# Designs tried in a protein design run: designed miniproteins, single chains. Part 38

Each design is a single chain, and the fold is of that chain. pLDDT is the mean over its residues in the fold that is shown.

## One batch from the design tools (miniprotein)

Design m1374
Fold by ESMFold2-Fast:
Structure m1374 (fold): chain A 60 residues (1-60)
Amino acid sequence: EVEELVERIREAMLKYFGDKEYADEIAELVRELIEQGKSDVEILKALNKKLSEYFKEKRK
């Protein structure tokens, strides 16, 4: 189920980054992309963009 996958992603992001707001944002993004019928490649591309933005902000 989409909800199960989204929850697992949220938990993983929270464990690795320790940032609940960011984990929630990533989980919601993945949920929206899955609901729109996006492919795994499109989802990964969106995640890579968000992660790059996060690390740039984290530096500051």
Scores: mean pLDDT 75

Design m1375
Fold by ESMFold2-Fast:
Structure m1375 (fold): chain A 97 residues (1-97)
Amino acid sequence: LTPEQAAEAEGAVHLISIAVFKVALERGEKATLEDVERLKKHTDAAIEAFRRAGDEEGLRVVLEASIETFKLASEVADPEAAKLAEQHRKELEDRLA
């Protein structure tokens, strides 16, 4: 296993965590501030992992999935958590531009 392959696998694990979070939100679970902070940690870790892997496609997929998940979180969260989720969504959208 090369360092690049290990980094890609690490990114994929965090991407799965983001997808699981999205499914929970779609099923009507309410996001807390701690949930939004945990989602950000998975997003940041996935971005870093795919950058280390040199995987531009993986990076794009993570940015798009994270943007959608933070948008969902902002719609079903407590006001403080919703504000944080919207902030993170905007920051990620700027990275895609």
Scores: mean pLDDT 86

Design m1376
Fold by ESMFold2-Fast:
Structure m1376 (fold): chain A 61 residues (1-61)
Amino acid sequence: SEFEERARSLSDEDIAAMEETIENLKKQLENLKKNGLPKSAIDFLEREIKDAERLLELARK
């Protein structure tokens, strides 16, 4: 699968950078929820976070 191919190409540095990116995205999501921004933007960001977390789980296995 595309996610499995991407996971295989990730270096330790890529994994660390992605973990930091996920934490930043989670902070952005919290801010969007507090400010009452459109549900579509919130839903999109939540999916991006979940996809990135799934990729990290595959890379760690």
Scores: mean pLDDT 78

Design m1377
Fold by ESMFold2-Fast:
Structure m1377 (fold): chain A 62 residues (1-62)
Amino acid sequence: LSPLERRILEAALRVAQEKGDGVSLRDIGKAAGVSQATVTNILRRLGLSKRELILLAVELAA
């Protein structure tokens, strides 16, 4: 993973722990220090949905 992709995964894990099902791409972007559009573009590049991003973040943190 690129440094930006790792930062987004770490932010997704952090925000999911705080908000559960209420996690938005904007929340992830804010936590990662990037725009929501950047998060959306990374998801497209990785071929992941928001839920899949969160599940991958949990898996990589294990």
Scores: mean pLDDT 80

Design m1378
Fold by ESMFold2-Fast:
Structure m1378 (fold): chain A 60 residues (1-60)
Amino acid sequence: MPVDEEEVRESLARMAATVSKLKAEREGWSREEAFEETVNFLKSMGFSEEEARKAAEEAL
């Protein structure tokens, strides 16, 4: 049974993008650093690596 997967993905991507953007600006991170942190952030929230990576790529 499908759930609001697309809505969840969009929310995650938006949050991840915001977090990565703020952290990158604050710390002076490169694009790769921001990407890795986005993935790690989503994984820490209980998402699989595939979901986290996809959301991070779409957000960035």
Scores: mean pLDDT 71

Design m1379
Fold by ESMFold2-Fast:
Order: sequence, then C-alpha cells, then structure tokens
Structure m1379 (fold): chain A 63 residues (1-63)
Amino acid sequence: MVGDVYRALADFRAQTPDELSFRAGDRLEVLAEVDHTRLLVRNLDTGEEGLVPRSALRDLERL
C-alpha cells in the first residue's frame, strides 16, 4: 500500500480542504496510511499532496 503508485481512472473532487483533487490519468503515490478511512497521497504529475478516502481506491488502477 505505502509506496504503491496508482493511475486515476476517474476525476476526484476534494470534499474538504485537506483532500487532494485529481483528474483521470493522474499518477498517485501512497505516502502514508493516515487512518482506517484515509490515505496521504502525492500526485506525481502535479506535485500536490493531500488526503484521499480509501473508497476512492475503487477508481484507481495499481501500476
């Protein structure tokens, strides 16, 4: 999980200021497991970091 890189299959819009928005095709690296519901992720294409809900992993493809 931590260190894994995923490709976004769909756009995600942040619901809170600490969440990361991303677009379909973006590459995301998992930096940390924050809690049972959220991951800290870096967007490798934009350099932005933020939280992503684990439910969003359904729309990610592991690279």
Scores: mean pLDDT 81

Design m1380
Fold by ESMFold2-Fast:
Structure m1380 (fold): chain A 58 residues (1-58)
Amino acid sequence: SIEKEAKELAKKGEEAYKAGKPQEAADLYSQADSLVSSPTFGVNLVKAAVEIAVKKAE
């Protein structure tokens, strides 16, 4: 489903961020947000992924 695909994309974004490529991570997160059908869940998914990536990088 779209939500599953978006979650996987967000995970890829997190990996990119942890690898020190925040620009690629941002692009992947944007793609994930674009994919989700439900705005509340989609936004929450992307924000959570970004937060986790930032936390992991620090």
Scores: mean pLDDT 66

Design m1381
Fold by ESMFold2-Fast:
Structure m1381 (fold): chain A 65 residues (1-65)
Amino acid sequence: AEEYLKKGEELFEQGDYTGALKQYEKAIELDPNYAKAWEALGKVYEALGDLEKAKEYYEKAKELE
């Protein structure tokens, strides 16, 4: 899970939001309780202007700690 989170963060910093999303989704597939990955998804959708999805993922991350 951590490996995919790290790769997603690198892609996000490069502006590859689609690549970052795929990596974060893989992190969540391996560990659905990985709060940091849910938070990272929220940040990507916020950067894309999808504030509704960003809010949903941030709330999910808070539920998980």
Scores: mean pLDDT 81

Design m1382
Fold by ESMFold2-Fast:
Structure m1382 (fold): chain A 99 residues (1-99)
Amino acid sequence: AAREALVEALRRLAALSPDPEVSAGAAALADAVAGARTEEELREVAAAALEFAEAVARTSTDPAVLEAAREVARAAAALDPSLRAEAERVVRLAEEALA
């Protein structure tokens, strides 16, 4: 399911990041996605996860972390299609940093 994919992508980012703040932030967002009780809460957490992935894509130089941030962006857009254009920008940022 789209929710499960976003939780998994965030947990992967948390596990791969050597930055304790990125790791803790991604883990907290994964818990928030898993615990969302309404569709509105879920959309708000998906948007927050996408903003977090953008910050990681702009600051990280670790290829595994950049790939994980890209997957978070894709999973957020799959959960909320209104985020698709923003997610495409985050994916592009991560791909540019990987080049």
Scores: mean pLDDT 86

Design m1383
Fold by ESMFold2-Fast:
Structure m1383 (fold): chain A 62 residues (1-62)
Amino acid sequence: RVREELLRAAEAAARGDGEAVREHLLAAGLPEAVARRIAEWVATGDPEEVAAHLRHLAEVTE
């Protein structure tokens, strides 16, 4: 389910695990280019901010 994969991506982002974020976003159906940009944002920005955004997307997906 999209929501479950977004929550898994959020947990991976909180850990700073950009590769796991990319895999979970791909499983959620996001395009590879978008998943890669978000994974890069985990590596170059604030991982907790990325995690918060992904949690919000999961909450509003259903």
Scores: mean pLDDT 79

Design m1384
Fold by ESMFold2-Fast:
Structure m1384 (fold): chain A 89 residues (1-89)
Amino acid sequence: KEELLEKAKEAAAYAYGASKHPDFDLQVEASINIIGVAVLLKAAERKGWTELAEAIREGMDTPVEPSEENVEKARELLHEAFRLFDELE
């Protein structure tokens, strides 16, 4: 449970930070990650999992510095968050 909250918060922070990258191709990848974050947030809200929803929103409000590495990191973290969410559902 704690691992899911951590990964979800980090995924949101990395995804939203990476969306400001000046490279167009990386911005497209970052946009896909943002959609994934939105899907996870809605799933958490629908399940009444307020702790997870709050973690995701906190990550969205604390975006990390945009970089190529952070776009890949966002994808990895988001994948892990979805896996953990499915396991705990």
Scores: mean pLDDT 75

Design m1385
Fold by ESMFold2-Fast:
Structure m1385 (fold): chain A 55 residues (1-55)
Amino acid sequence: GTDELLDCGEEAGKLMKKGKDEEAESVGKECVEKNGGTAEAGETLGEASVKSSSS
């Protein structure tokens, strides 16, 4: 659900702050998948995370 996705975003954000971009992407993808997201949704979230941190 939405709350789970928000928690995943916060967790991924913490990993990005630590410079763990690869782990942040993995956490985002896995969490979206586990919480009823599709592979496509997980891919989009992962790409967004990587692109944001790659500035």
Scores: mean pLDDT 64

Design m1386
Fold by ESMFold2-Fast:
Formats: sequence, structure tokens, C-alpha cells
Structure m1386 (fold): chain A 78 residues (1-78)
Amino acid sequence: MVELSDEEVENIAEAARRNLEEARELAEKVPEVKEEALEEIRKLEKLLEEAVKEKDGIRASAVLIAAAVLVTVLKNLL
């Protein structure tokens, strides 16, 4: 299993939070998927909070990737 330090997990979490914030702003501009996108963002935010509490770098990284994919999808729908 990949072991990350508390600092590394927090750095990943900070990047994930930035991607989630960008996704929220983009969701506001795409009315057709806004509700679905906001629900997905909320689920990812909850997973990220749990990952930070458990110091789970793999879960934090998964949220970072999922948030980045969501940003890319929403940008392509603009």
C-alpha cells in the first residue's frame, strides 16, 4: 500500500478542493447538468473530508482525479 505523510495528504486535499471549487463555478454555467454535477461535487467533498480524517492518501488522490475529470467534462460542455 502507498503510504503518504500527513503533509502530502493535505497537499493532495488542497489541490482537490481547488478542483472542486472550479467544478462548482463551471456547473453554474451548464444548466443542463448543474444539479447532477453539484450532487457529484457534494459526494466528492464528503469523500475528501473522510480521506483527510483517515489520512488516506489513496482516497484523497482518487478524489483529486475525479474532481479534475469533472472539471474537464464541464469545460467541454460549455
Scores: mean pLDDT 82

Design m1387
Fold by ESMFold2-Fast:
Structure m1387 (fold): chain A 88 residues (1-88)
Amino acid sequence: LEEKALEEIKKNPELLKLIEEAEKAFEEGDYEKAIELYKKVYELAKNLLLQAQALLGIAGAYKKLGDEKKAEEYYKKAKELYAKALAE
C-alpha cells in the first residue's frame, strides 16, 4: 500500500510539490494554508492511503486552530478511508 502511494508521488511532481508546501505551511504555523493545500492533495491523489494521509493533515491543522469538532470529523474520515485501503 505504501509502495503504491510512493509510486503515485514519484509519477506526479505536482502532488509532491503540494505535499511539501502543505508540510511547510503547517511547520510555519499557517494552519489555514496547510488545510487548503492538504485539501488539494486529497483531490489530486488517487491512492486511498495518500488521501487518508491528507485528511490526517487537515485534522491536525484544525486541532492546532482549536477547531476540535472539525479536527475530529476529518480524523474520523481519515480512519475510515485508511481502514478501506487496508481491507482492499
Scores: mean pLDDT 84

Design m1388
Fold by ESMFold2-Fast:
Structure m1388 (fold): chain A 74 residues (1-74)
Amino acid sequence: SEELAREMADELAELHRAGASESELRRRAVEGAERAGPRLTEEQARELGRRMAEAGVPADLARRLEGSLIAMLR
């Protein structure tokens, strides 16, 4: 869902601004995806990555977090 991708992106961007490590962000993203279950599709994971970058997460970090979620869904 678009709402889920937006909420997760905002939460991860806030954690990044608070100084969370890449490992912590990956853990939180995976936990969120597990709670979402079938509501988080590969397309929504890509949308999450785009929204994280727009919210100020470095683009390369956002892409790595997106990749971790897509790998989990496969």
Scores: mean pLDDT 81

Design m1389
Fold by ESMFold2-Fast:
Structure m1389 (fold): chain A 105 residues (1-105)
Amino acid sequence: MIKEYAKKIEEMLTNGAKEEEIIKEIEKFVGELIPEASKEERERIARLMLERIKSGKASPLELLTALKKARELGVPVEEIIEALEKGIPPAVFVAEAYFEKKLKE
């Protein structure tokens, strides 16, 4: 699943797809992974992820993988949005979430 979404997003970026079309593809992934997220939260996450990809700070695969791992670790949607807004690197965010969970278990 993640590799298929990441490949599609990379192909869309390479082929010059419209930003809105790429956002919809990311929103689909976010909706499947975080069904409790509102439409507005899904769109916000998708836009923040696309901005990070466009700035070269993360690949689609890195961001999608980090989002899935954060959800597996029980990170709330609000904290995911905050981490994206603060520009925290995906690997660092996942490592910190994993460490915090381990300290409480």
Scores: mean pLDDT 80

Design m1390
Fold by ESMFold2-Fast:
Structure m1390 (fold): chain A 91 residues (1-91)
Amino acid sequence: MDKEEFQQLLENAKEMAKLAREVGEQLAKLTGSEEVRKKLEEAEKEIDEAIRRALELGKQDPKKGKEEAKRTLGLASSYFTLFSLGLDRAQ
């Protein structure tokens, strides 16, 4: 149960991270902003570290992995929202 929920949340986090990166790349291209590029690089690094941490915690305890995967999904969703709002304003 917890292992299956962990895997589902982790996959959702990875998909959200991919969407956040795609929108962030579009924003960076439209604005030509170095600040947007730096924010995108920071977002990719933070999300990658969070996914790695969720995987390591999940190996030890699927319940702890599930909690960390949920936080990672929240982080990726926050970046997706940030970049999406930026893209709407840039258009």
Scores: mean pLDDT 84

Design m1391
Fold by ESMFold2-Fast:
Structure m1391 (fold): chain A 60 residues (1-60)
Amino acid sequence: SAMAKEEAERYNRRGEEYFRQGKYDKAIEEYEKALEIDPNYLEAGANLAFARIKKWLSTK
């Protein structure tokens, strides 16, 4: 779809919002959805990797 890039960007932005709230599981889900739509979305890939690291460090 012509709108696929914008859809992926919306998922990435939602992930960033959850990440800022410390909701790493939800952030990961949103970033994964962005990459499902656009597998070459470098920013979403980097955000996903960082969110996974943060989740691991935040595990009690």
Scores: mean pLDDT 86

Design m1392
Fold by ESMFold2-Fast:
Structure m1392 (fold): chain A 63 residues (1-63)
Amino acid sequence: SDPAAVAAAGAAAAGGAGDAERARQLMKNWHELGADERDARAAAESARGGGSEEGAKQILEAG
């Protein structure tokens, strides 16, 4: 949805290459396990906006 797309762009820009790349790598691995790509990105955005990159990793892995 629109808010999710805007949040994704904002999070990537704010985090820079390192944060964005980390989120993509986590999403790729999770996607291999059958996770939803959109949910993975949304989780990473939420954790980044709210607090930490470690939180993003845990949310992505949790599902």
Scores: mean pLDDT 53

Design m1393
Fold by ESMFold2-Fast:
Structure m1393 (fold): chain A 65 residues (1-65)
Amino acid sequence: GPMAERALENAVAAARAGNAAAGAVGAQDLKYHGIVTPEGGERAVAAARAGNAAEAADLLERGRA
């Protein structure tokens, strides 16, 4: 729905802006709510925790459920 789309867009935008911490939180929330696949969400969280904000953003876009 529209709220799920905006949540994904906001998480990707935060990660692309270089905010790895916000990217990790966003990825975890998107995974929990089923907006991204479990595998895609886990990989995005791991990338963000490693400080790879751009990689986290890419994984969120690819992992869309």
Scores: mean pLDDT 75

Design m1394
Fold by ESMFold2-Fast:
Structure m1394 (fold): chain A 59 residues (1-59)
Amino acid sequence: SAVEEVNELGRRLREAVAAKDVETARRLAQELIRKAGEISPVVQRVAEREAAEAIAEAE
């Protein structure tokens, strides 16, 4: 389901951030935002904010 895919992408994004792998984190963030959009615009906005914070932490 889209919800399970979003949860899995979120987990992978957190792992990439912990590893300081900025390029992988950016790619996973884009996939997360795209999949979140399939659920709802509200979930997509939340994913965009969380992805931006995660990427900033990886840098």
Scores: mean pLDDT 81

Design m1395
Fold by ESMFold2-Fast:
Structure m1395 (fold): chain A 90 residues (1-90)
Amino acid sequence: MKEELLKLVKEAIKEISKMNLTPEEVARFIGLVLSIIGALLEEDYEGVLRDIQALEEFVKRAKERGADPEVADKILEILEQMKKLAEENL
């Protein structure tokens, strides 16, 4: 589980690097990813789910601002997979 979630986090990072994000959005994204990793290290799956939701909201807002919708949708798909895996550990 933890290894699968970390693999999806890495995939999300790879995809988000393709988005047309501002420097401020990049900083926000990094903070959210670090929060998810921290929760995973503590096996706090409720915290993981909360932080994934925050990252999902971030990606949706970036898409509304004009970030690449195809890349944004792929990231949202990865985040949905992460939520399912985290829920299996509640």
Scores: mean pLDDT 81

Design m1396
Fold by ESMFold2-Fast:
Structure m1396 (fold): chain A 82 residues (1-82)
Amino acid sequence: MDGVLRAIALLLRLIGLLLEAERALKRKDAETAEKELKEAKEIVEELKELVEKGEVDPEFLETAEELLKEIEKLVEEAKKLN
């Protein structure tokens, strides 16, 4: 179950990045928000690889892509404030 444990760890990291992006938006810190988005995109790509290898259920990727979309929205809002 190495793939499933890896996917869970990646999703937890992605949730952490979402919370940091929200804090960056409240501080109007677009640079930090963009950094969080870059890390989030890397996590989603790693999850895609795990799904393609058959290691995890596609629902893990669907959840990650929804979290990524939320981070992208927060980053765009932070950019508009500068």
Scores: mean pLDDT 83

Design m1397
Fold by ESMFold2-Fast:
Structure m1397 (fold): chain A 81 residues (1-81)
Amino acid sequence: SALREMGEAAAKVLKEQGYEEQGERLLEALREMEERGVPVHVALTGVSMRLMAWVVEGKISAEAALAAVKTMNKKAEELGV
């Protein structure tokens, strides 16, 4: 599924940046959104806002958040969604 593949790609990028737990939380959120039938564009907006909140709270770097968002967008394009 698109949301699962996007979540896995983002979690991998966050883990490589030293934020493994945050990556797992993001993947869990996208799995829940998939189970609820949330549209891809709505899910992407929601998780992007969550990543920005984590940057403001000092839980991840702005660079890590940007890398995760770019990775999810690239994956969405590859999947045609």
Scores: mean pLDDT 85

Design m1399
Fold by ESMFold2-Fast:
Structure m1399 (fold): chain A 65 residues (1-65)
Amino acid sequence: MEAGKRALEAAKAALESGDAALAGAALHGTQVSYREAKEKGDEEGAKLAEEGIKLAKEALQRSGV
């Protein structure tokens, strides 16, 4: 859960900053957190990471990358 929360916050920060590098890092981090949460059976962490993936993808699109 904590890793998913941090990944989601990183995605939100990337969306606010418009920084493509932060958006890419947040996308990678959320994808890793989602996989690990699914492997551990952390359903709440997986949901948070999935939301982070969506936000990070939007941040990346808005950054022009």
Scores: mean pLDDT 77

Design m1400
Fold by ESMFold2-Fast:
Structure m1400 (fold): chain A 61 residues (1-61)
Amino acid sequence: MVGKIFRATKSVKTDHPSFLSFEEGDIVEVLKELNEEWWLVKSLKTGKEGYVGKSILEEIE
């Protein structure tokens, strides 16, 4: 799958299994844009998929 690559600008911890926890600087691949606030992404560090707020992601190159 050819996805856009983004970097987390903040660390996020979540208790919800549908949302992705990550650390600042973690690299994610965007799998799907669900709405204006939430994207489905895959962590390149862990391979886990989950929802994340797009406002905390920044595009890499």
Scores: mean pLDDT 76

Design m1401
Fold by ESMFold2-Fast:
Structure m1401 (fold): chain A 71 residues (1-71)
Amino acid sequence: SAMEREQVEAFKKAVKGVIENHSKLSEEEKKKALELARKLAEKLLSTLKDEELKEEVEKALKELEEALSKP
């Protein structure tokens, strides 16, 4: 649905913003951003029925986790 796609695009945009600014974030801010992203991803994955949209959410979360784990 259009609503599901809009939610996934909003999530991806938010994740991209955090990744682009990750070097400016403190360790506490990185932890908070990751916790919030995980909660949002869990909620989206529980409501989404489209497998491609689920894959996009999982991929975005993985990219965020990898970016925030870099020193």
Scores: mean pLDDT 82

Design m1403
Fold by ESMFold2-Fast:
Structure m1403 (fold): chain A 65 residues (1-65)
Amino acid sequence: SIEEKGKELLKKLIEALEKGDKEAVEKYSKELIKLLVEEMGYTKEEAEEIVKGLLKNPEAAREAV
């Protein structure tokens, strides 16, 4: 499901941020943007802003998972 896929991507992104894995952060950020745009109807600009917010405040992302 879209919700399940989104939760897994968010978890992976948070884990990558906590580990300082820059390659994984970039990978999961891109995958999350694609999910938001293609499956959840966000614009690219909105999706990028959402992901940017998560990267600045990972604690807020934990409430979504």
Scores: mean pLDDT 78

Design m1405
Fold by ESMFold2-Fast:
Structure m1405 (fold): chain A 59 residues (1-59)
Amino acid sequence: MMAASLETLRALAPELIARARALGREDTAARLEEAVAAGDLTAMAAAVIDLAVEEALSR
């Protein structure tokens, strides 16, 4: 996989975690934190997708 994509996800992780918490989605925030700590790109991408879906469905 391309390193640029991985770096982008890592760089955005703190903002995404903050956004998940602002939406009241602590479970999504926890998944993002775990994925970042583990360096698991697949888990990180899945958590980002979950956050996007949650945000779209919150309204």
Scores: mean pLDDT 73

Design m1406
Fold by ESMFold2-Fast:
Structure m1406 (fold): chain A 76 residues (1-76)
Amino acid sequence: SELRQRGVSLDVAGQILYAAGDYERAAELYERAAELYEAAGDPRVAEVLENLARAYEAAGDLEKAAEARARARELR
């Protein structure tokens, strides 16, 4: 679906920003990718939420990192 393709594009862009050290922008794109994966019923939502948690940790936002990991665990 178009939602899944959009989610993949944002997920990949988030990974590129994370590798470049732009953790805050990476987290924003991972949040959007998670929303699109959830809307599409795509199981990659759990993996992108773990990437989101790492981005928040790297940005120093430990509370948001813990929240993202909790969201990933709830998808089990």
Scores: mean pLDDT 88

Design m1407
Fold by ESMFold2-Fast:
Structure m1407 (fold): chain A 58 residues (1-58)
Amino acid sequence: SAAEEAAKRAIEAAEKGDAETAGRLAVLASSMGTGEEADRAGREAGKAAQEAYKKQLE
């Protein structure tokens, strides 16, 4: 539901290189519950944020 949407948006933002939005949405998803979606969003957003920072260094 809301946590799932936040998780989806976090991954989407991370894939676009928007590390700030990804991080914020991952935190939001985590605060909405303890579901696997929130955990996955956190992990995926973290990895994508790292990659986004690398792309900024190009």
Scores: mean pLDDT 68

Design m1408
Fold by ESMFold2-Fast:
Structure m1408 (fold): chain A 55 residues (1-55)
Amino acid sequence: SQAEQSAKRAELKADSGAKEITIVEPDDPEGKAAAEAGKKAGEEKGVKVTVTYIP
């Protein structure tokens, strides 16, 4: 799913030493679910996550 892919990308970025992760997703139910999954995964790795929605 898009949520699982978003979470995996966030984990890979954190594992590569990213200090901050910015997630950009559409402002729709799928985009919001993907952004939430990625944010949770990044924050669990101790990375600061910023989410931006495209209208």
Scores: mean pLDDT 82

Design m1409
Fold by ESMFold2-Fast:
Structure m1409 (fold): chain A 60 residues (1-60)
Amino acid sequence: APYLARVTSDYTATSPDELTLKKGDIVEVLERLPGPYVLARNLATGETGRVLEAALEKIE
């Protein structure tokens, strides 16, 4: 099920399918991807992309 998570550190996307994140951003995790990644939407920007799960702290 989708859940909310907080970004724990700044991250700049290194490929077009990655999400750029700022520490303290709230993201909605939409689905799990292969390996250590999740598909998420940044609630501040509305952008959707791949995020390293280890950079996120689950809220609910």
Scores: mean pLDDT 80

Design m1410
Fold by ESMFold2-Fast:
Structure m1410 (fold): chain A 102 residues (1-102)
Amino acid sequence: SAEEYYQLGQEALKKKDYSTAIGFYTQAIRLDPDYAQAYFNLGIAYLLSGRLEEAKEYFEKALELDPDYKKAKEYLEFVKELLEKDPNISIEELRKKFEEFE
């Protein structure tokens, strides 16, 4: 089910296996294209992989599907600020800023 793939993605994300998390969340979205939480977590996996443009797109999609998704809005603004002010941010510095943001 979409939810089973979502849960596998969450387990991979907790292990910091971002590539595996991306794979599982992508399968969740294939089974349920309206799965706002899966788009949001896919955005997080791309963000922590240093892929800011993809992270932005998936946070935007999560917010499009659920306009009241407060975390998607907050994370989208975080990524937009990074893209405007520091588009070449290192993955190490990005992860430090994200930890301070959470």
Scores: mean pLDDT 88

Design m1411
Fold by ESMFold2-Fast:
Structure m1411 (fold): chain A 57 residues (1-57)
Amino acid sequence: MIEQAREDAVKYLREQAEKARKEGNTEKAELFDQAAKYVESGDFEKARELAVKANEL
């Protein structure tokens, strides 16, 4: 259950990063990539902070 939620979150964040790159928003893409890495390492609080920052761009 917890592992599935982590995998889903990583996939979602990577998809958002790719979409941002296609739109030319490199800064937003980098934030989503970093958020995905923090989810993979189990740092969900840091991942959430980065995803919020990305959504503001």
Scores: mean pLDDT 80

